# Designs tried in a protein design run: designed miniproteins, single chains, continued (3). Part 70

Each design is a single chain, and the fold is of that chain. pLDDT is the mean over its residues in the fold that is shown.

## One batch from the design tools (miniprotein)

Design m10590
Fold by ESMFold2-Fast:
Structure m10590 (fold): chain A 98 residues (1-98)
Amino acid sequence: SDPSLIRRVFTLRSDEPEKIYQIVLTAVRDSDGNVTELRIEVLDGKGNVLAERVAPGLSLADYEELVREAERLAEESTAEQAFEVFDRLAELAERRAR
């Protein structure tokens, strides 16, 4: 395991079993545990990147809050809302991690 890299995947599903999107959060951490870079991606069911944003560093606390929000949004959202979830997470990351 590489402790400098944390990857979290949230799967969004629809009533159509073939229609799956993934929201992927990839955080690069320094030796103090702070996030130096956060990559947010939307992937289709084949692993193709459909959208990508790179946000600057976040405190560990802000990163953990963003992860909790991502988990909540993934539970409340369908595959059809994948880009809405992506936009919301990107906005939150940029707003809190100038």
Scores: mean pLDDT 82

Design m10592
Fold by ESMFold2-Fast:
Structure m10592 (fold): chain A 68 residues (1-68)
Amino acid sequence: SQRLQQAKEAVTQVARDLLDQGESEEEVREMAERAVDVIATHYGFSEEEKEELREAAREAVERLVRER
């Protein structure tokens, strides 16, 4: 639970940093999806936890893009 929350925060930070660097919406989404895969594999997350992390990553990118 705490690891999953920490992973969600890490993916959000990756998306924020990429947007701040001027990366496109499409590129940020692709990089966020790659970050989810790497993080989920590193922590040994279940398929359910990995899907939850993917959803959180999508929501974070959409929110950050709307805040621009």
Scores: mean pLDDT 83

Design m10593
Fold by ESMFold2-Fast:
Structure m10593 (fold): chain A 93 residues (1-93)
Amino acid sequence: AEEKAREAIAEVASKYPEFSDEEIEKIKNAPTVEEALRELGLAMRNKKLSDKKKAEILREIAEALRKVAEETGSKKIEEIAESLEEAAKSAEE
C-alpha cells in the first residue's frame, strides 16, 4: 500500500512543471508515505505556489491516494487522503 501511495504522489507531482525531476525522485524514493508528503510540502513551500495551485495539487494527490486505499484496503492511506482534502479546503480559503 505505501509503495503504491508513494508512486501515486510522485505521478501526480510529475504532471506539474513547477516540480523538478530531483524533487519528484525524492518523493518517489521516500521511505514512507508521510515522508513523501513531507518532501512534496517542502517543494511547494520553496516555490511559493499560489493558494489555488496548492489546493489543486493537494486535491489531485488526495484523489490518487483514495484510489490506492480502495485498491489496497488501507485505512491509513484513506485517512491520509481525507487529511489532504481538508488541507486543500484550507488552502482555498
Scores: mean pLDDT 79

Design m10594
Fold by ESMFold2-Fast:
Structure m10594 (fold): chain A 63 residues (1-63)
Amino acid sequence: SIEEAKRLLEKAKEAFDKEKYEEAIRLAEEAIRLANKEPDNPEAGVIVVEAAVILVLSKKKLE
């Protein structure tokens, strides 16, 4: 559900702030997966963009 995707996005942000980048990546990927199941929901696009930013930044930190 979109509400579950939002919760996973918030957990991904928390993981990123705690420098748990591998956990942030997993949570962000799951948030994107759930948001993509409801593409007609106006919140889905925002969740995907925000989660993708966390994903890219977390991968950069692990380089």
Scores: mean pLDDT 84

Design m10595
Fold by ESMFold2-Fast:
Structure m10595 (fold): chain A 66 residues (1-66)
Amino acid sequence: SAEEAYREGVRLAAEGRLEEAAEQYRRAIALDPRYAEAWRNLAVVLARLGRPAEAAAYLEKARELA
């Protein structure tokens, strides 16, 4: 489920496994495109990976969904 993918992303991000966390957040978004928290956490992970322009775009998407 989208929530399971999201929770796995949170766990991976806590472990510093940022690329794998991003994959799980993308999976959550694919299953539920309105999952604002998954868009927001994907943005946070992308910023931590040094991709701030992508992070900003995803954060804006999360704001639109709230």
Scores: mean pLDDT 87

Design m10596
Fold by ESMFold2-Fast:
Structure m10596 (fold): chain A 75 residues (1-75)
Amino acid sequence: SIMEELREELRARLDPASAAAAIQSLEFFKEELLKQNPNMPKEELEKELRRETERLLTVVRLAREDSAALRAARA
């Protein structure tokens, strides 16, 4: 399924703690999306889930970059 594919991608690209948090966030996103759009086509759902996965990966990357920059600025 698309969710299994995306969970595997998150686990492969993130540390275990970040992956667990991102997977939980993605599962919540799917539930809310389907709650608001119960007749959403499978194709559109898959596209939105892939977009959210990429957003989560970007957020984790930027948070790591910001943390490193803040540590460097305070050193």
Scores: mean pLDDT 80

Design m10597
Fold by ESMFold2-Fast:
Structure m10597 (fold): chain A 65 residues (1-65)
Amino acid sequence: SLEEQQQELENLEKGFELAKKEKNLTILRATLHEAQELLKRLTDPELKQRAEELIKEIQEEIAKL
């Protein structure tokens, strides 16, 4: 459902913030993979945009390490 997809995205966003603070490359890579898989399943345009932005931010943080 849309609500379940939104909750999954919110959980990934929270996980990213924690991994970013810890500079944990393994968790950042895992979160990137999960976000990419979620994006393939999303149908809502706003959630797709949020997931694409999250993916870009995770990639940027990995590139800084």
Scores: mean pLDDT 88

Design m10598
Fold by ESMFold2-Fast:
Structure m10598 (fold): chain A 63 residues (1-63)
Amino acid sequence: MDADYLRLARIRATEGPEAWRRLAEELGVPASVVEQLDVAAEVAEKLRKIGEEIDEELKKKKE
């Protein structure tokens, strides 16, 4: 099941979101799959920000 998500995510990363959206539409991929990929990307970005904020908190505690 993850294989299709992985392929769509890779096409989005290499060709851009517009290209993979057109392919998804032609292949009849449901909007729910598109939404799952967008959520995963947003969660990854949030985790990156949290990591940076933790580093800053550690610096504040040093005082």
Scores: mean pLDDT 65

Design m10599
Fold by ESMFold2-Fast:
Formats: C-alpha cells, sequence, structure tokens
Structure m10599 (fold): chain A 85 residues (1-85)
C-alpha cells in the first residue's frame, strides 16, 4: 500500500542517517583512498535521503518505490565500505 511504502521510506531515511554517522566515524581512521570512497558514499546517502523526502512529500507511489530502491542500493554500498575498514 502507499501508506506502507511511505513508512518504508521514512524508515530508510532513519537508516541512512545512521549509516552517514557510521561512515563519518570510519572516515576518521581510514586511509586516504578509503576516505575518498567513504566521502562519495556519504554524498550518495545524502542524495538518497533527499529523494526519499521528496517522494514522501509528493505521495507518488512510483517515485516512492524508485527512491526506496535507490536508498537500498546506497545502503548496500555503505555496508560494504564498513566491512572493508
Amino acid sequence: TLEQTKADAEQAIKDLEEYIKRLKELSKVATPEEKNEIDRLIKQAEEAIKRLKDAVEAGDPQALFDAVVYATLVMIGAAIAEKAA
């Protein structure tokens, strides 16, 4: 349902905000190359949050679905970076 998809989007925003905090901590102990990759992932996570927020406000089911998919891919990238550090 649209209501469930909005709830999923709001949860994804919270998860992405938590990932950004963890990435910032990892960046403090990372090599210069790893720090560059972490900084790119942080920017992608921030973009994902913006897309999710915009989609929630628009209330378009397709935009919400697309934003959640994008956020999921960004979170997978963030999880890989955490394991590499």
Scores: mean pLDDT 79

Design m10600
Fold by ESMFold2-Fast:
Structure m10600 (fold): chain A 58 residues (1-58)
Amino acid sequence: SEMEENELVSEVAAEVAKEVGVEYAPLAANIARELIEKGEKDKEKIYEKAKKRVEEEK
C-alpha cells in the first residue's frame, strides 16, 4: 500500500541520514521511492542501494 511504501521510504531515509548526514535524507528518500516504484520490496536491499548512491554523490 502507499502508506507502507511511505513508511519504508521514511525509515530508509532516516537510517541513511543517521550514517552519512541529515543533509542526505531527501536524496535517500528520492532514491528509495524510485527503487520501490521499480518493484524492490526488500527494505535491506533498498537501504543498501540508497546508501551506495548517496555515497557516490559525496
Scores: mean pLDDT 81

Design m10601
Fold by ESMFold2-Fast:
Structure m10601 (fold): chain A 70 residues (1-70)
Amino acid sequence: SLATGRAIGHILRGLVALEEGNYEEAVKDFEEAIKLDDSPLAYRLLAEAYRKMGQVEKADEWEKKAEELS
């Protein structure tokens, strides 16, 4: 679907941003992916981005949301 395709595009961009250490951009891309297609993968990736930024409490919150959605 169009929404799923666009969400995947944002996930891929976010993954590249994570590899480059651009955690703010990764958060932005994963948030856009979630808006387009709400999935456990996108929630877990957002949690990882927050963890990389040292925002452990936010990371734990998004990880719990991923578990509930799974």
Scores: mean pLDDT 84

Design m10602
Fold by ESMFold2-Fast:
Structure m10602 (fold): chain A 100 residues (1-100)
Amino acid sequence: ALEELEAKLAEYKAALEEAQASGASKSEEATILNNIAVVYEKLGQHDEALASYQEALELYQQAGDKNGEARTLSGLASLYFKLGQLDEAKKYRQQADEIP
């Protein structure tokens, strides 16, 4: 239900604030942002989903978390594909496939 997605978004946003306040790792913060992006995508808030995925990607890259980076790039590729932006979707898919 819509209300469940909105509640989950609020829960993840609260978790993000706690992680930032407690000095959690960049990978932990990125994982929460990736989860926020997935909820925004389900809500049809595509611009917010893209922004959250991009922030998660930067944090995973800074942390050297290759698994998180690959998952986030795959999420971006899927979202751009749904938006009909096939060149961007292909670019992010190729980047995900190149991660060791």
Scores: mean pLDDT 88

Design m10603
Fold by ESMFold2-Fast:
Structure m10603 (fold): chain A 67 residues (1-67)
Amino acid sequence: GEKTAREHIEKGREYAKAGDVKKALESLQKAYEAIRQLKEAGDYETANELMQEFLDVGLEMARVGKA
């Protein structure tokens, strides 16, 4: 659910900031799966909010990978 998605997004953000792109991607994959489950359950509002946080981590990861 929502808590699981948030936990994986937070881990992904920490790994991205540390420059661990592989672990960041693994965490984001798990977050994406949890967000998809929220959409399947009809919780589109929470899923959309979490997707925005997911994208923010992806952008941070891309920025670190180019540095």
Scores: mean pLDDT 79

Design m10604
Fold by ESMFold2-Fast:
Structure m10604 (fold): chain A 66 residues (1-66)
Amino acid sequence: SAEEYLNKGVELAKAGKHEEAIRYFNKALALDPNYAEAYANLVALLRSLGASAADVADLEAKAAAL
């Protein structure tokens, strides 16, 4: 399920496996494009890795539209 992919992404992010975490958040969004928590976790992870507000603006806009 989308929730299982989100949970796996969170585990991977906590373990420092950032690229794998991003893939699992994207898998969650592929199953549920309206999954606000998946967008929020993806944005938080990308920002922690040095992404600017502009780099994540599309993801934040999608989450805000839900």
Scores: mean pLDDT 84

Design m10605
Fold by ESMFold2-Fast:
Structure m10605 (fold): chain A 85 residues (1-85)
Amino acid sequence: AEGLEEVLKEMEQLLAEAKELVAKSGPLSEEQKKKISELLQEMEEIIAEIRRILENRENVPPERIFELHEEILKKYEEIKKILAE
């Protein structure tokens, strides 16, 4: 339980950092804005799934939690790559 609460906190921090990076970026194209918005929404959906697991005290395999953590990290890295272009 404690480990999953820590994972949620890390995921929420990644989303907050992603939003801050977007806010500090220069002018973005409409294509960049659309892709970033989609990635931010996907990150929020992953966080919502972890919150649901915690709220319902669901017994989820550690492999599933690892997959969700890897997915959110990948989306965060993709946002950084878009902003570096």
Scores: mean pLDDT 83

Design m10606
Fold by ESMFold2-Fast:
Structure m10606 (fold): chain A 71 residues (1-71)
Amino acid sequence: SLKEKIQRYLQKGLKYGNDEAREYIHQAAEKFAAGDLEGAIEYLEKAYEAATNEEAKKYLQEAIEYLKKLK
C-alpha cells in the first residue's frame, strides 16, 4: 500500500539523516499519523533541505512523492 511505502521511506530517511533532518522527519510522521498530509509534506521538504547525506535526500523525495499521490 502507499501508506506502507511512505513508512518504509520515512524509516530509511531516519537511518541516513542527520539530527536536524531526523527531527523534521519525526514531525512529518506525527502529521502523517494525524491525517495532515499537507503538514507531513512541508516537514519532509524541510528535512530534505536539512539533510546532508544523498541517500537520506533520495528517500525523503520518495516519501514526498508518495504522500502527494495519497492526496
Scores: mean pLDDT 87

Design m10607
Fold by ESMFold2-Fast:
Structure m10607 (fold): chain A 86 residues (1-86)
Amino acid sequence: MEDGDYEKAIKDYEERIKLFPSDHESWYELGLVLDKMGEYEKAIEYYKKAIKLNPDYSLAWKNLGDVLDKMGKTEEAEEYYKKAKE
């Protein structure tokens, strides 16, 4: 069955974002867990939420690019990598 450690991490971060919906780090960490699970579309959604809350959070821009690259959207990924460096 699925990795129980990932399920626990998702629940813990979902609880944090319900209590603190403006905590960009919790949104980013939830995206990172989903990325590791191969849930790329959900990971992108949560990384975008982290960026919306903190546009200067370069890790979220970089990891969003990494997910797009894994999905074969290399040109799209390059645009997010450029924003991570700005």
Scores: mean pLDDT 81

Design m10608
Fold by ESMFold2-Fast:
Structure m10608 (fold): chain A 64 residues (1-64)
Amino acid sequence: MQRYRVTIIGDKPGLRSDGSTLEKGTVLEVTDVRYDEETEEYFFTDADGHLVRVGKEDVEIVPI
């Protein structure tokens, strides 16, 4: 399965489905990444199973 390293690089945090946030400097590895062209946001599932959304300019995503 493809893995991705996700780094939050912008001042706008990633938003988790439970209402919590991923702040700038957060690094995590995920197995799913999807891009919404209309909202310019990436969506992925974190290690705890929460759906996360983050703006295109606020995240760095690298396949590993």
Scores: mean pLDDT 83

Design m10609
Fold by ESMFold2-Fast:
Structure m10609 (fold): chain A 63 residues (1-63)
Amino acid sequence: DVEARIAAIRAATARPVSDGEALLALGAETGDAALAREGVRRLRDAGELEPEDADALLAALDA
């Protein structure tokens, strides 16, 4: 399910996007906080987002 959503975002985007970026964007657009959190975690794990920034975004999504 998540992988299919990533594929849909990539198909809709004019440029290449990372899995984390695609999930965060989809979560923000749909109001799905769980999907946005998964995007932040993937960005952190890939080294595309600093751990401190990832923690701050996760806290904001939980608020």
Scores: mean pLDDT 73

Design m10610
Fold by ESMFold2-Fast:
Structure m10610 (fold): chain A 58 residues (1-58)
Amino acid sequence: TLATSLSAEQEERQLLVIKGANLLIEGRDEEADKLLESALEPEVVERVRESALRQRER
């Protein structure tokens, strides 16, 4: 684990990924997509969506 005092942005990104994935698992795709797309790059959003959809399938 890397200890960085000024990595709050990275921590916020991780939190957003968790929130977005949770929303996708709940089926709240519109809210999740808007939140993730606003803060993350499209490629990252797509990865999160694929991951969450596979989790939801189980």
Scores: mean pLDDT 73

Design m10611
Fold by ESMFold2-Fast:
Structure m10611 (fold): chain A 83 residues (1-83)
Amino acid sequence: KIYEEELKKDPNNADAYYRLGMRYAEKGDFEKAIEYFKKALELDPNNASAYLGLAGVYYQLGDEEKANEYFEKARELLKKRVE
């Protein structure tokens, strides 16, 4: 509910969607977690934290291929930011 209030004030807040994803992942609602992490990436495609969140959720679901794909996306974004 708290992060949902942040989205009500600023629906383009990628960080608020990322926080919702984290909250649902903590509750074990991985489908909702994936939905909100993807929303964060729609607003900010360079959000490495949201890619790491997706990697973590897919790892918990046993989808190692998708987990590695999203982890590699996060690494690539962090590399481009440093260089």
Scores: mean pLDDT 77

Design m10612
Fold by ESMFold2-Fast:
Structure m10612 (fold): chain A 72 residues (1-72)
Amino acid sequence: MEKAKEEAKKELIKGVKKVQEALDKGDVEEAEKYMEEAQKKIEELLGEVDPETAKGLVEALKQSYEQLKEES
């Protein structure tokens, strides 16, 4: 379980970084693809094992995306 949580957190961090880079370039379509990929990976890693943590990480990802869009 701990390894799955660690991997899911890494996917969140990677996703946010890629989304930020895409938005900085003005590529909203690429940012949306990275959002979808990160969400899917988090759900694959934790959805069956720890659905509450998975939901929390997906929510954090979505909040980061909305904040970055407002700041761009």
Scores: mean pLDDT 79

Design m10613
Fold by ESMFold2-Fast:
Structure m10613 (fold): chain A 68 residues (1-68)
Amino acid sequence: GPAEEARRLLEEAERLEREGKELLEEGKKLLEETEENDIEGINRGIGLILRGIGLIFEGELLRRRAEE
């Protein structure tokens, strides 16, 4: 029923938000440890941050759907 669907969406949202936060923190750590002239390291760190943000947004979308 709708309550079961809402729980599944919330569980998936929590999973995506957790994974996204982990990627965001890993990207931040990589940027902090990367030399200013290491363009490859900087790009990799930024890529992890962007992917993390994307997963967090996907999680927020599912959380909102669970409220409907």
Scores: mean pLDDT 85

Design m10614
Fold by ESMFold2-Fast:
Structure m10614 (fold): chain A 74 residues (1-74)
Amino acid sequence: AEKEAELHRVSRQAIEAAKNGDVETAAKYLEKIRELSENEEEFEARVDHLRLATNSPEEKKALDEAIELVKKKE
């Protein structure tokens, strides 16, 4: 309920940041998605869903760079 609503909002913000080429802001929202995910597998599934929402190679590159920034914070 509340957690899923927050995940939905944060996921939309991550996509918008990636569309704007703002890798650091996208990474911040992805980090929040990771915190709200029950495990790494759920986080990876949510990230894959976000990739489907990107429309251009530039958007996909920004999202992928943001994902790598989050993974480096292990």
Scores: mean pLDDT 79

Design m10615
Fold by ESMFold2-Fast:
Structure m10615 (fold): chain A 59 residues (1-59)
Amino acid sequence: SLSAQGDALAKEGEKAFRAGDLETAIALYTEAQRLYRKAGDAASEARVETMIAYVKEQL
């Protein structure tokens, strides 16, 4: 499903964030956000939007 694909990208984004690769984390979370929006998964979309904002504050 699109939500499952979003979940996979969000996990990769978390790995990038933990590794200190903030630009890659933002890119992966942004793709996850797009997939959640297409899936109609508003809760997961909002969650990755919050993560994107948090990571951007670290830049």
Scores: mean pLDDT 87

Design m10617
Fold by ESMFold2-Fast:
Structure m10617 (fold): chain A 61 residues (1-61)
Amino acid sequence: STADLERQLDLLERGAKIAIERNDQVVLDGILTRYRDLLARSTDPAVQARAEALIAEIEKA
């Protein structure tokens, strides 16, 4: 469901923030892979837009 996807994105956002602060590239790579996987499986444009924005933010970090 959309709510489940949004919850997964919230958890990945929090994990990404911590990984960036710790400079943990292995964790960041795992999070990026999961975000892209969610984009491929999402049917909700709002969820897709959110995930794309987060991927772009992580890639700049």
Scores: mean pLDDT 74

Design m10618
Fold by ESMFold2-Fast:
Structure m10618 (fold): chain A 61 residues (1-61)
Amino acid sequence: SKEDLDRYLDILKNSPVGSLRLEAASVLKEKGDEEQFEEVKKIADDPSVDQRIRDFAKTVL
């Protein structure tokens, strides 16, 4: 559902656990639509976000 995908977006942005971010990235790649990918792109392009998190976001795109 959209609510589930939004939850994975939150995990990608905010989880301190790399394995959870990898799982979130995998789910978003498989099930994400244009709206989710645009939000992931914002994370990847945001210089205030930690570089490691931006790198995980780039793996979704």
Scores: mean pLDDT 77

Design m10619
Fold by ESMFold2-Fast:
Structure m10619 (fold): chain A 83 residues (1-83)
Amino acid sequence: SVEALLEALGGAAAGDEAAFARLLELLGRALGPEVAARLRELAARDREAALQVAATAVAELAGGDPARAREAALRALAVAEAA
């Protein structure tokens, strides 16, 4: 649910590791395993970039268009991974 995504995002942004793990699980279920796997890899090297990508994905999911949310997440991942 969007509520669970927002709660997990808030906890992750505050430095809660369990909340971050739950955020990745929820985003993987909503946007697919590729998004979750790439976010996890990004977080291992740049946690702030991973949180920014996750925040973008959650905001787009809250807007009610999962296809747009997936496209936005994949674009943000590609930019962050190239940096």
Scores: mean pLDDT 84

Design m10620
Fold by ESMFold2-Fast:
Structure m10620 (fold): chain A 68 residues (1-68)
Amino acid sequence: GGSLSAEGIEKLRNALKLAQLLGDEETAALLQKVLEKAERGEAPSDEEIAELERLNPEAGRTVREAVA
């Protein structure tokens, strides 16, 4: 539902792939949860976005921009 564009979802998928390739399991797990919520039409929580930005500033910023 309408909260994220197709471009936003693609950015999340790319961020997830990068985290997986780098072996960053914590960032990958959080990105996967955020992506699943986005696919259900739910916005990720501010807490989830802040946690991602803390663990991986680039990935967290990408998610924040995709949701804004």
Scores: mean pLDDT 77

Design m10621
Fold by ESMFold2-Fast:
Structure m10621 (fold): chain A 73 residues (1-73)
Amino acid sequence: MEALRAAAEARIAGLAAGLRSLGVPQEVVDEVAALAREAYEAYLAGDLEKAQEYNEKALALALPAIEAALAAA
């Protein structure tokens, strides 16, 4: 369990670094990372519906921010 949590945190950190490299504001990056953690915790709890909801919220926040960052580049 601890190794799986560490792997998930590493992947979330990688996602955050990727978003920052695209020029996404740190506030948005932090929100997306928090939603990704919530999705992972829901998966561990066996609540696949809640995991899907958090994942969809993360994408809904990330996609417009990525588009805005790319337009500003």
Scores: mean pLDDT 80

Design m10622
Fold by ESMFold2-Fast:
Structure m10622 (fold): chain A 59 residues (1-59)
Amino acid sequence: REEQRRAVAEAIHERGFDAVDPAELARELGISQSTASRLIREVRAESEARLAAAEADQA
């Protein structure tokens, strides 16, 4: 469960949120589409919370 969430977060971080599809990601990671959808939703919620807290800067 934890490893799968990390893999989902990494894919989103590298490819971008709009470039990942739950069904494709599920096939790639060998998990169910429902699990992939839930993990993507959780990762997005965490990202939004972090951005709200820190008002994101990178460079």
Scores: mean pLDDT 71

Design m10623
Fold by ESMFold2-Fast:
Structure m10623 (fold): chain A 81 residues (1-81)
Amino acid sequence: SEEAIKLAKEALKLAMEALKKSKTIEQIAKAIGLVLRAIGLIFESETLEKKGKLTEEKDKRLVELAKETLKAAKELLKEVE
């Protein structure tokens, strides 16, 4: 759904901001990991929708994963302040 893509794009934005503010190798690695996860979720969501294979169950799982990724990005951003 548009919700999964919107949440994943927000997670990507915050993860990229955290990456810019990261001062340690550990923080940089965490931020890169979150950027890659967010990109993967956007790609999967768009691909499944384009192919007409986005089921309600798959969409719900993608929304859950996007929310988890967004939460992790928010937590990392607070850590790098």
Scores: mean pLDDT 86

Design m10624
Fold by ESMFold2-Fast:
Structure m10624 (fold): chain A 63 residues (1-63)
Amino acid sequence: KEELLKKISELMDKVAELFRQGKVEEARKIIKLINESIEALKAGDYERAVQNIEKAEELLKKI
């Protein structure tokens, strides 16, 4: 989905902000979820890609 690529881009921007704030562990967790989503997209598993992005967004809200 085009929306997934946009969300991935937005999450990467937030990851950069977290690194600037010294929240390295939180940034690493979000990067892991983004990477898992990209891997799912490469495999054609859009449902898994969406789930990983949703987990990243949920984690970001808790930070």
Scores: mean pLDDT 81

Design m10625
Fold by ESMFold2-Fast:
Structure m10625 (fold): chain A 65 residues (1-65)
Amino acid sequence: SMAKEKALEYAEELVKGQVESFKAKGYKDVKGEARVEGDKVVVTVEADGKKSVAESPAEEVAKGI
């Protein structure tokens, strides 16, 4: 689906920005990932041993771009 492709691209750019922001604030061992699971986009960001996970419908994410 084109919507899933656009949603993943948008999520990947957001993850890159979040990772750079955390690194700029002095966080260590910062990493992020965006992936598609079924009809959802899943974003994970890890910084200094803390992990955050967010799930969003791909169709809704794609509408934002």
Scores: mean pLDDT 77

Design m10626
Fold by ESMFold2-Fast:
Structure m10626 (fold): chain A 59 residues (1-59)
Amino acid sequence: MAVEATVEAIRELRKEGLVPDGEAIDAGVKASQKALDEGKTFEEAVEAARRAILEALSR
């Protein structure tokens, strides 16, 4: 599920000292959902969420 992939990405980022805000979390959910809809694995959905969160935080 996209939410679970996003939660895992947030857990990894928090270990690196990052705290995503609500907008970054929403971007992560959308990216992980798109990855899963495209038939990608859960690990790829986690990486998609992580990337989207980092991109949102860099704006």
Scores: mean pLDDT 81

